Designed miniproteins, single chains. Designs and how they scored, part 35

Each design is a single chain, and the fold is of that chain. pLDDT is the mean over its residues in the fold that is shown.

## One batch from the design tools (miniprotein)

Design m1200
Fold by ESMFold2-Fast:
Structure m1200 (fold): chain A 90 residues (1-90)
Amino acid sequence: VDPEELDFEVNLALIEIEGAVTLYLSKSKEDAVEGAKRVAERIEEYAANATTPEQKQALADLARSLADDFESKGYKEAAEILRKTAERIA
């Protein structure tokens, strides 16, 4: 595995974990919104450094998946932040 490819896969997994932990620790709609903003910023930073369409698609798919998770917990505004991030990347 190329070190650059491995680095991307590791970072993608870390963002996914951060998103899940952020949702789990959210005690209010405000917490969820602030957490979603931080996760969205990280996804956008990695998308700016993405070298392939596949990497951008993986980040967009992750953002959509996290948005669905936030929405399933009733955090609609947080979910919208993540969906808008996916739209900007795609």
Scores: mean pLDDT 84

Design m1201
Fold by ESMFold2-Fast:
Structure m1201 (fold): chain A 92 residues (1-92)
Amino acid sequence: SLGLGPEADYRFTVRSEKDVDEFYKKMEEAIRNNPNFTWLLTVERKLLPLVLKRLQELQSKFPDVDISVHLRERDDNTVDMLVTTRPVPPPK
């Protein structure tokens, strides 16, 4: 889905490097417990490259999980990021 809205399973706001680290930890834990969910992140533009790098690190750590990212403009300071995870192969 290309719509960013209340249908996300989890919502998180990233305003600092500490928030990026917290998000990474929560995402890793969520993937280990149930790799089928959608996160809606509101990310400060200056932190976007760091968030994307951390998501690539998660994808490398969990090769049996597909992590898809969709970016949507929000305002001059923030970007909305829809992150969807699903197991590979898809759940039966």
Scores: mean pLDDT 78

Design m1202
Fold by ESMFold2-Fast:
Formats: structure tokens, sequence, C-alpha cells
Structure m1202 (fold): chain A 83 residues (1-83)
């Protein structure tokens, strides 16, 4: 699978997981040729509750993605922007 296909799949997976958790977040994904996938999640004006939901959704999505693509290493960053 190409880095672009991995990035597109990861972005869809993480975006869907966050949406299902009721979290509005911006998801940016960078996939490297070595199988490393960097997922950056930005939650604007996040409350503690929204941050917790985002972290839980992201951890679940990471586990499911790594099960589907066992040769992939997923690195996730979750940040909130100040309002």
Amino acid sequence: MSPKELADAAKEKFTSALKEAGVDADVTVLALPDGTVYVSVIVPGATPEQSQKAIEAVEKAKEEFEKEYPDVKVVVSVTSSAV
C-alpha cells in the first residue's frame, strides 16, 4: 500500500471514530514509506470532557488500525487550541 493510501485510510478511520464519539476535531495524517503513520488531532476549544472523548476515540481507532495493518506504526498527537 502506498503512503497516500495509508494516510487516506488513517484519516478516514480517525475522523469517523471522533465523529462517532461526538467530537469535532481536525485530523491531519502523514504516512512515511517505512510504515510510520503520524496522526495529529486538534480539538478547538476542548473541554476536559471533549479531550477525554477524543483520546478514547483515538486510542480505539489506533488499536483497530494497527490490527488491520500490522506492519504500521501509528503515532498520535492530540492537542486543544486555546479559545
Scores: mean pLDDT 81

Design m1203
Fold by ESMFold2-Fast:
Structure m1203 (fold): chain A 98 residues (1-98)
Amino acid sequence: HMARTQEAIDALRGAAGSFENAAKYAKEGNKRQASIYLVSAYLHLTAAVWAGHGEAAKPAIEHARRAGQALDEGNYDEAAKHFTEASKAARDAAQALE
């Protein structure tokens, strides 16, 4: 595997962990903590894009965008669902690169 592929795998795994935390806090109605972990997840997804694996990151980015919108609207259960889907998409993408 190329070093950039390993960087993308590590970044996608980092994003998945951040999305899991965002989902937990969204379910608790803690918008502040959910938003902090959403930002953390975006930084990880950006690292995967810069490593040349933007297509692999795309499904997680789309779920994250929907989660952020739901969070802004106060739809915490919907936000938690989208964060959980984003976490799974990021984890599946990391495994596909191995």
Scores: mean pLDDT 88

Design m1204
Fold by ESMFold2-Fast:
Structure m1204 (fold): chain A 76 residues (1-76)
Amino acid sequence: SSEKKEKEEKEKELDEINELIAKLVENMEKLGKSGELREKLANTTDFEELKKIFKELGMKEEDAEKLAKLAVESQK
């Protein structure tokens, strides 16, 4: 059960996710599919759609879900 410091825990999780984003960019470039996937990411703001795109980029489902949540919030 979470009590105080929930914000700190989330903040650390966000920091870790930022590193995952960097890995995503690297993977996109190596896969050579970055152009098409980037277009989908740029045109998509829905959480579930973003999650699917991140999974196509080679991210694990849990990581894709976390990234999608951040992307939705950040793009707002």
Scores: mean pLDDT 69

Design m1205
Fold by ESMFold2-Fast:
Structure m1205 (fold): chain A 84 residues (1-84)
Amino acid sequence: MVTSLEALGPTTLRVTSTASLEELKKKVEEEAEKINALKEEGLEVKAEVSESETETEESVTLKITANVDGEEYERTVEFVTKKK
């Protein structure tokens, strides 16, 4: 049976946090660095960090892309904090 990362849960996960946006950015960027370091070990993985803002919320998004058997799999984790 073909193993699929998509079968392991939703491609997007939203997490609400009481941490500040700056604390979320720092932690998410540290996790992205760890994932990107796996490329040096021959794993075809990529981690990207992005930010978004609404009138009520600020968020930091971690997007992980992996290539397995020539197929691309994507997972996104969005960390949300209250703006005001």
Scores: mean pLDDT 69

Design m1206
Fold by ESMFold2-Fast:
Structure m1206 (fold): chain A 85 residues (1-85)
Amino acid sequence: LEDEKKAALESLRKTLEEVRARLQQGIAAGLSPEVVAAYQRLVDGIEEGIKRVEAEKDPKKAVRLASILDTAYRVELVGVDVEAA
C-alpha cells in the first residue's frame, strides 16, 4: 500500500533527523573523532537505506525493508550513544 510505504519512509526520515541531531550535538560538544565518525556513518547509512526503500517497487516489500532497516539503525544508534557517554 502506497500510504504504508509513505509512513515507513517518514519513520526512517525521523530516525535520520534524530541521528543528525546527535551528530550536530556531538560535534558541538567536542566528542572524539571516532564517535563523530560513527554518527556520520550512521547518517550516511540511513540516507542510503531511504533510497533503497524509495527504489523498491513492491509496496509490501518496501514496508518490510523499511521496518528491518529502521530497527537495525535504532540498535546501531544506541551503540554509538553508549560510546559517546
Scores: mean pLDDT 84

Design m1207
Fold by ESMFold2-Fast:
Structure m1207 (fold): chain A 84 residues (1-84)
Amino acid sequence: MDKPPSEERLQYSRLAEEYMKAGDYQKAAEYFTKASGYTLDPRLVEFIRQLNENRFSTETVVGLRIDDNGRMSLVDVKLVLEEE
């Protein structure tokens, strides 16, 4: 599957984060799906939010990486932005 253009992907990722902060996990999952090109479970999105809240505040965050085989893994946001 093709991912959206980089600026659109960042926009969807930002919207997903805003919806997570608002407690709308349904919309957050929808926008993370648009950002990644894959369907995400709202429970997984909430799990990532809890990890950031518990360990990472405003300084560092963890992200979600989805490879070409649909395998999902938790990574630092900086690693998600690398060209691989």
Scores: mean pLDDT 56

Design m1208
Fold by ESMFold2-Fast:
Structure m1208 (fold): chain A 114 residues (1-114)
Amino acid sequence: SKEKYQKFIEELKKKMDTLSEAERLRLAVAAFNQLVEDAKRHGDVDTALEAFKEIVDYLIEKLSDPEVAERLREIYERFLKEAEGATPQEKLDILERASVELARVAGEALRRLR
């Protein structure tokens, strides 16, 4: 349900607030993968897109590297634009591609923190 989903995002953000930047990036990647899998099982692609937005917005606000933050914003905004007028199946494919590309940028950010 949307209520349980909102609770999940709130708990995720609370957990992220207690973590290092590197741990936050790893947790965010895991959350993106979970949202894609949940959308595949339940067909709630629009709810998954909304959560993707909340997690990315949260990461952008908390990232120390402004270059990484801008790249995440550009990637996410591009995928949001692609999702406009898309079918549920096309939106799922968009979410999968977004998850992969965001994970790649998170991996680059993790390397810069080491």
Scores: mean pLDDT 79

Design m1209
Fold by ESMFold2-Fast:
Structure m1209 (fold): chain A 90 residues (1-90)
Amino acid sequence: SEKDKEELVKKLQEGAQEVVDAYENGASKEEIEELLEKMIKDIEELAKKYGFDVEKIKELLEKFKEAFLKEDFESATEKFFELVDYILES
């Protein structure tokens, strides 16, 4: 449903913002990785609950995580928006 899409996107945006805020405040790579792992788990659980393609969502989240940990923020941003578009167009 549209509400499920909106809730999933909101949860994704909140998780990404938490990661960005931690990074900007000088959090360690280990702390950033823990926040990314938590975000992935939270989004995966919500996606399963709402009947989304969990495998596709997880693939894009893992690519976002990899890019962010490499400080490749351009690629991380691209994967984040690709995931948002995928959810909204599903």
Scores: mean pLDDT 87

Design m1210
Fold by ESMFold2-Fast:
Structure m1210 (fold): chain A 65 residues (1-65)
Amino acid sequence: MTEMVVTEVQPLDDETARVRVRVTTPEGTLLLEGIVRGRENVAALSPGSPLPEGLEIDVTDIRDV
């Protein structure tokens, strides 16, 4: 079972945002940091909510926690 929760959203411009996502898996917890592109994709991001299904993240950092 994998859970992905948006923890932070930092708008960079109208069509780009930096996000942090906590990914909880049976193997452990990961913190993803990356860039989301597209005005509609950025508008769909909400801190504390699940990551929208099918949304692409340009991953810039992955950390084990």
Scores: mean pLDDT 78

Design m1211
Fold by ESMFold2-Fast:
Structure m1211 (fold): chain A 80 residues (1-80)
Amino acid sequence: MSPGELLPEEELKKLVLEELNQLPLPEDASLKERLEAFRKIGDEELKKLEEQGDYDAVDVFKGVYEPFLKAAEKLVKEEE
């Protein structure tokens, strides 16, 4: 807990934008295309965890991945 441990939305968006820009995509790729690539990577990681039968790891991964994905979706909407 402790609300102070949550990154401000602005800071989280900045971190997400940097991650999306570092994806191995063409220079002309839009933020929307980068978000789609990010989703694909996340889906592949989830499948690996499911294959291992480690449902606790799946749950932990989702707890990190879902907030990041939500912030990325907001960035795509704001940049258009």
Scores: mean pLDDT 72

Design m1212
Fold by ESMFold2-Fast:
Structure m1212 (fold): chain A 66 residues (1-66)
Amino acid sequence: MTEAQLKAIAEQIETEVNSSGKPVDLKNYIPGLIGAEGFEKTVNPGASAEQIYADIVSLYEAQQAA
């Protein structure tokens, strides 16, 4: 997945959590991690796109190392 695609996902998550006021699980937005156990990362309203992007990269790297 490209950096631009991961940044787009991070911006989508930021918009969703801040607009809805509901926490989301990052794994549900990353192809290959949807429904996987052990990759849960909750994003709360108020998180920045930059922090969400860093968390996405960490989960993606963890999945590749598994």
Scores: mean pLDDT 74

Design m1213
Fold by ESMFold2-Fast:
Structure m1213 (fold): chain A 89 residues (1-89)
Amino acid sequence: SVIRNGKEVPINSLSDLVNGDVFLGGKLTVAGDYARFTVDGKTYSISSPDNPYAYPEADVNYVLENGELVEVPTVSPGDIIKAAVDAAL
């Protein structure tokens, strides 16, 4: 799942993702502990050891921008969503 418009939204496929979706490190969960994204034609899970955006801490947050995860170091989901929307525009 991701955060969108202040709410947790389930991810059923990569086509469900939109620019501005927020990946809260360690806060994303679905059955099997996956949120997925595609970068450079390769699909990663957030918890994957092959993830190029290494998640050393569960409180690190990211926003999706055109298939890339960009680190957002703010602690509030509302502030993160605002920053993600501003960045995605």
Scores: mean pLDDT 53

Design m1214
Fold by ESMFold2-Fast:
Structure m1214 (fold): chain A 67 residues (1-67)
Amino acid sequence: MSKERQFRLAFENIKKTESDPITLAYLSTLMGRTMGLTNEEIKKMLLEEGISQEDIDRALELVEKQE
């Protein structure tokens, strides 16, 4: 399975239980990073899935603050 397909499946599963777009983007970003995806690749895929640029940037800020 491609990393892109794996990411999209993870995103759809999180989306079933998480309605907040920032939290959805945040959890999806953490999962994407464990798959070896870069922040740039994750941003592109989240934007393609319909998450706004603002929500993506906020989610990435939260991920960075954990380290």
Scores: mean pLDDT 81

Design m1215
Fold by ESMFold2-Fast:
Structure m1215 (fold): chain A 77 residues (1-77)
Amino acid sequence: IEELVKQKLSEEEIEKIKRALEIGRKAAAEKGVEAGREALFAEAERLGLSELARVLVRGHANPLDESVWEELLKLLE
């Protein structure tokens, strides 16, 4: 999944995903994890990145946990 996401995404799409992740992280810090999750998914939908949503919920209990954020950012590097 991680390698597939990287292979499907252009540099522009990767930048959009990074921006969406940072928006979600910021919202989570300000209003809590659920608000961050909503902001992240709203940005993913706005950007047309359904793959982002699937990667974020790939078996993780909470996609906005710090460990999940770090893992996803590494995968998108």
Scores: mean pLDDT 61

Design m1216
Fold by ESMFold2-Fast:
Structure m1216 (fold): chain A 67 residues (1-67)
Amino acid sequence: ETESLLEKFRELLLREGVSEKVAQAAVESMRALLESGVSIEDALEMLSRSANPKIRRAALEFKKELE
């Protein structure tokens, strides 16, 4: 379910040490992608190209957990 995926991503972002505000913005970006029909794998690939290295690390770790 989309909400479970978003909560997991938020947990990974907080582990990387992003602020609550940054984590919320990244989670809402992922929500928008998933709600527009982008797959979780493609959404994580897009987020792994973020300018924020902590967001990249969280996205890559989530992708690894799905493999």
Scores: mean pLDDT 84

Design m1217
Fold by ESMFold2-Fast:
Structure m1217 (fold): chain A 62 residues (1-62)
Amino acid sequence: VLSLEEAREWMKTAKPGDSIEIEEAGVIGVAIVMLDGEVVFLGPEEGERLLEQMRAELARRA
């Protein structure tokens, strides 16, 4: 897993819908790049659900 600082560097090159597992203050979660380029940090279950929704939205727009 990446640290929060390492995840920030990864986010600079990530695309909407991309995700990475990170650790912040001993808590493991998922950082997700939203469709507008914003980053959200969620628990692993919530992160997976949001990713599925975003992938469906991207497919709808294609």
Scores: mean pLDDT 71

Design m1218
Fold by ESMFold2-Fast:
Structure m1218 (fold): chain A 81 residues (1-81)
Amino acid sequence: RQEEIDAEVRAALAIIEAAITKKYIDKMTPEQLKEDIERLKRLKAEVEELLATGVAPDSNRLALEAIDETIKLLEKKLKEL
């Protein structure tokens, strides 16, 4: 029960972090874009590990999708600069 709740909370926070990062992408310097890409890649690795263990699979899948979308937008913005 608590482990499941903790996994759901972590997935929700990952989705929020990705969404907030996406909101500020147009205001970011190239250095900030690189830092946020690295941060989200670390978060993605953590979510992928949880997904592989079968913990909160639907929530972690949604978190993974949100993180991947945001990383792609950050990488695209970095290339456009």
Scores: mean pLDDT 83

Design m1219
Fold by ESMFold2-Fast:
Structure m1219 (fold): chain A 78 residues (1-78)
Amino acid sequence: NTERITKLTISFTYVNAYLLAQTMKQKGLTEEGDKVLEETKKAVEEARELMKKDPVKGLHLASEKGAEVTKKLLEVQK
């Protein structure tokens, strides 16, 4: 079910964004960490609204943001 997959993707994206923000704050990048969380919130809200009209496009948007956050999380942990 595309809707359930989208909701799960949003949840994982939030968790990864939180971990990214925490890692950035530990490195003294507090403003950058807060910006990541705020941008992620906006993107997942857009994905939720898009999911109501087009579940496949909503999933694509959520997945793109999830991939972006995951890539940054892997880079910042080095």
Scores: mean pLDDT 79

Design m1220
Fold by ESMFold2-Fast:
Structure m1220 (fold): chain A 61 residues (1-61)
Amino acid sequence: MKFKKEDIPKLSKEELIRIYVEEFQFSKELAEQMAEDFEKDKKENTINYKAFLKVLENTLS
């Protein structure tokens, strides 16, 4: 995969939606919901954000 680990937290909402659809095979509706939840969790620095970040790092790097 082509993402550096340090770039994963910098992914835009639009990039996350694309990744969820293309890499994870989610529906567009689910991908949009997941990306919105991730952005909210990122803003609040929740344990869910840290868990999702680890999943993305392991999948994309």
Scores: mean pLDDT 74

Design m1221
Fold by ESMFold2-Fast:
Structure m1221 (fold): chain A 88 residues (1-88)
Amino acid sequence: SEQEADIERGRELARRLLPFLLEQAEKMDKEELEKLAKLLEEAIKEAEEGIENAEKLASPELTPALKELLEELKRAAEEALAYVREKL
């Protein structure tokens, strides 16, 4: 299904984005890191809202897969945020 394919693409992107983001954060100054921290905080909140509303965003059959994707994205954002805050 199209939505199932979109979820799998999301997982592929999530796996690639975290290492890339961490490497870029190594090169950021304090102001850039503060902006990134705010974006990651927003991303975590959006992922939580997406998890709560997953049943409205996906078919019943795909809801578990969407929730898993959003949980993975939330964990990646939380890990990136912790790293960024350690550098601040």
Scores: mean pLDDT 81

Design m1222
Fold by ESMFold2-Fast:
Structure m1222 (fold): chain A 70 residues (1-70)
Amino acid sequence: DKVEGLKKLAKEYAEELKKEGVSEEDLELFERGVKSTIDLYKAGKITEQQAKDMIETGYENIRTRHELIK
């Protein structure tokens, strides 16, 4: 199931954010973005690759914000 693959990818990024000490609020923001992305994919509005790219971009945006606040 491609949705399970997207959820696994998101879980791996969330674990990296937790290891980096990202705030609970920023982690929740990332997780909400992931849910929205998966919903768009389930609705057939985006491809699997676009969903992966959106999840990765969300991870990079949160990580960059965390680095700037340190």
Scores: mean pLDDT 83

Design m1223
Fold by ESMFold2-Fast:
Structure m1223 (fold): chain A 72 residues (1-72)
Amino acid sequence: MDLEVELALELIRIAITDIAYRHGKVSKEEALKEKIEEYRRAIELARQLGDTDVAKEFEENLKKYEEELKKL
């Protein structure tokens, strides 16, 4: 239960970060840094829940955002 709640909260945080960026409230660098932290947490939680397919999707998103941040 606790892990499922924590995963849901991390997914909500990812959505909030995306909305904030689209509305110009945070910089691209700030949004990328926050999303990277949120995805790292979400991956760990998904793996602890045994949801390996979801964890893999989050890992691909993490790689994409880390690469974008590196190129800024």
Scores: mean pLDDT 84

Design m1224
Fold by ESMFold2-Fast:
Structure m1224 (fold): chain A 77 residues (1-77)
Amino acid sequence: LSEELRLELEAATLELATAVLLTSALKTEDPEELRKAIEKLRELAREAEAIDSPEGARAAEFAREAIRKVEEKLKKL
């Protein structure tokens, strides 16, 4: 694999993980499940930022948006 393709695959993998966690979090009414989801999403954002590429920045932004949505849901419970 080329370096550029490898970076895109890493970013896409983190975006997929973020989407799965966000979807799961939006289906639960358990505050502890939501807090765990936020913690995992923060780790995904950190990993995406560590890629230090435009693809990584895109993935990190998506993870941060997911965190905001889960935090908003948690505040309304």
Scores: mean pLDDT 86

Design m1225
Fold by ESMFold2-Fast:
Structure m1225 (fold): chain A 76 residues (1-76)
Amino acid sequence: MPSKEELKEKFEKGVKGLIDLLEKEGLTDAAKQVRELAKEAMEKLEKAKTVEEMEEIMDEYQRKLLGIYTRSMHAR
């Protein structure tokens, strides 16, 4: 079973990878939206009492982050 720290680290790494990808593609507004959502998600993860709550938060924000990416890629 992953620890809270392992889940947090995995989420932060994924967010950084997505931001780097969006910036390389010139999608600066999308990268900004990802940073704002990541900050909100990290605040919720810090307040989560259980690993299960953290996984639910991660799943919610991963869907939102993917939504930004897909919308940005399909905007042309």
Scores: mean pLDDT 80

Design m1226
Fold by ESMFold2-Fast:
Structure m1226 (fold): chain A 137 residues (1-137)
Amino acid sequence: SDDKIQADMIARILTAEGRKLAKRGDFEEAIKLYERAIELAKKYDSEALPYVLNNLGNVYAKMGDYEKAIKYYQESIKLADNQNPLAYLNLGNVYAKMGDYEEALRYYEKARELALQYGNEDTAARAEANIAEIRAA
């Protein structure tokens, strides 16, 4: 319906504005925009929902709240039918920051595999570089 299309567009706009706020360090205001985007995406069954959740995970990771970051990345992955290479890369990054290099490698390998399968060359290259760095240590 037109309402669903409009809700998807608004959720994506709110998410883009939230990313700008997060880049400036305005994390609380970014979270408020992401929460509004999640409400719209859930109400109208929008395909934007995994995208918003991944960005909410990014804000919590920047804040050092790794437990919440992991939660939102996992929710994003589940809603994207386990086909979100960027969210897997982001999970690997969080586990690496926590010093859990075995879990980090597991998620980086999954990110690389999916990114190569779906032509996401940037995500594949970033996963490969992070795998090489951990294995060289």
Scores: mean pLDDT 89

Design m1227
Fold by ESMFold2-Fast:
Structure m1227 (fold): chain A 117 residues (1-117)
Amino acid sequence: MDPEEARELGEEARKLSASKNEEEQLKAAKLALEAAKSEDGEAQAAAAGAGGGLSVSKNEEVQLLGAEAVLEAAKSEDGAALGAALGGALVASKSKNEEVKKLGEEAKKIALEKLEK
């Protein structure tokens, strides 16, 4: 995925993640996961922000996909993306959903290890 396309996906995910509509939140979570898997730091940071917000959705599928986007962004080589992923991971790690919590805890561990280098 080229950097411009990745950034467009991340920005769309961020915009849709603010929606109270479940279908738009689900679309945002899927876009965030795609942007998080890119190699662009700006796209990964946007994906982590959107994913962290979505991890507190009332919809379990949205929560899981949001937490997965945070975990993927935690694997970034970009410092800003790692900071955003750590923020999202802290939100997800407080989840009452054990799978979301585990994804958040793993993302926090990975992001902290990369930020200490």
Scores: mean pLDDT 86

Design m1228
Fold by ESMFold2-Fast:
Structure m1228 (fold): chain A 100 residues (1-100)
Amino acid sequence: SLEELLEELIRLAEEILELVEKGEKVPDELVQRALELAVRAAELANELGLEETKRLSEQMGVAIALLAQSQKAGDEKGVKSAAAVLRKLIERLRERREEL
């Protein structure tokens, strides 16, 4: 279900943020799984006519990809910026999930 996809996406995004806050490298497998869930959540939200949930899911994918790219590049400011965006998106997506 969309609710289950959003719950798992939020859980993985929170795990990514916890690793970043600890100064740890985010595993490539965790990034790829989160990106796959973001795509699947956006697709299902689109099929259900949930435009804002679709947009937030797409934005989650972009933020996660940018965070991973910034970390690989050693861009500390980029990592902090992407993490701040990701925290806000998690809160908004959690709110949308509660509406389902």
Scores: mean pLDDT 88

Design m1229
Fold by ESMFold2-Fast:
Structure m1229 (fold): chain A 86 residues (1-86)
Amino acid sequence: SMEEEIREAEEEMRKEGLDEALIERIVEALRRGDLVELARLSIELLLERAKEKGETIEEFLIEAHKKLVEGADPEELEKKYREYKE
């Protein structure tokens, strides 16, 4: 079952046009249950997609930040953090 799921994920990644080296690293991380490597590879994938759009690293970071805080106001989060720290 797990090997079947990995093979399906591998095929989907190829269909989406991911680099073969990146696919291999994701598959190996999945087999190991290496969540840190999976997180790293996810960021690498987002960066590659940003490059395909002609985005700068700054634009990529802004977009990634927006997605991470999509359900929360960054300014409100900063205020809450400041109040907690004081």
Scores: mean pLDDT 65

Design m1230
Fold by ESMFold2-Fast:
Structure m1230 (fold): chain A 70 residues (1-70)
Amino acid sequence: MGEELEALMRELIAALEAYMSSHPDLFSPEQIADAVAHLEEVLAWLKEHPELWERAKALVERDLAEIRAA
């Protein structure tokens, strides 16, 4: 359960970083670093709150679909 959510979160972080890095005219290196750091903090926090994992998975899957469609 936790490993699956962690894998999805890491996939989201990688997808967002790739998207932002492919648009250097819209996003600075500092903004990319801040976004990645923020999501890693969210993942660390989420690991301590297993009651939220089902909702978190649904939201991450939705966000991944939106990034992949962009």
Scores: mean pLDDT 80

Design m1231
Fold by ESMFold2-Fast:
Structure m1231 (fold): chain A 74 residues (1-74)
Amino acid sequence: SREEAERAAEEARRAAEELRELGAVKHSDQILAELDAAVRAAEEDPERGAREIREVAKRAQSALGGARTMLASR
């Protein structure tokens, strides 16, 4: 739904912000670029775009978890 996609987009943005704060700037930029592409895709196909946004959010959360683990190991 639109609400799920909007929530997923917000979660992806929050994860990207935390990645930037942790020094993973390139990863943050990549996630934001993927999110922007998914949002643009939603302009042509709202259902497909919403699925892509949710997928980006899942990848963003995974990347954030990995960055936190890497920093804890240093």
Scores: mean pLDDT 82

Design m1232
Fold by ESMFold2-Fast:
Structure m1232 (fold): chain A 63 residues (1-63)
Amino acid sequence: SPLEIAWEAKELYDAGATDEQVREFLLSKGASEKAAEAAVDAIRSNQGLTAVFLATAALKELG
């Protein structure tokens, strides 16, 4: 599920994972490079549930 993947990515980021580690996680879940980059940008640039929802949208539209 894109939402579950986005939520896990946000939890990794909040736990101190680097942008590259979050990107590699997303690629391992089947995201395209474009979707992974957009999702990482959404998580980095936003807070709380907004970060999760924008990352989910990126994974749905670009993955």
Scores: mean pLDDT 86

Design m1233
Fold by ESMFold2-Fast:
Structure m1233 (fold): chain A 102 residues (1-102)
Amino acid sequence: DEEKKIEEAYKKMFEYLTNVAGLSEEAAEKVAEIVRRRLEGEDPREVAEEALRLAKSLSVEDRVPPAYIALKEALLDPSYRELAEEAAELLEESAKALAKLS
């Protein structure tokens, strides 16, 4: 049952994002949903664009996983260079902001 496997992957991703990566439940649900759609066969470009939009909407703490997903998916095709560059810039901004926190 393909659908059941996707739901189990969604649950495991959510648990990882909240318990290991330390994301808020709201941010973790949105990231897990993007990953679920990718597993359901969504286009890598659409995944990159959705993940990038999510990353831009989140705090510097919560944006790292969706920014990384956006970068990873954008790097699958050289025509997505602008998406990859935006995702990399968000990751740099988050790294600089987090480095100033004690």
Scores: mean pLDDT 78

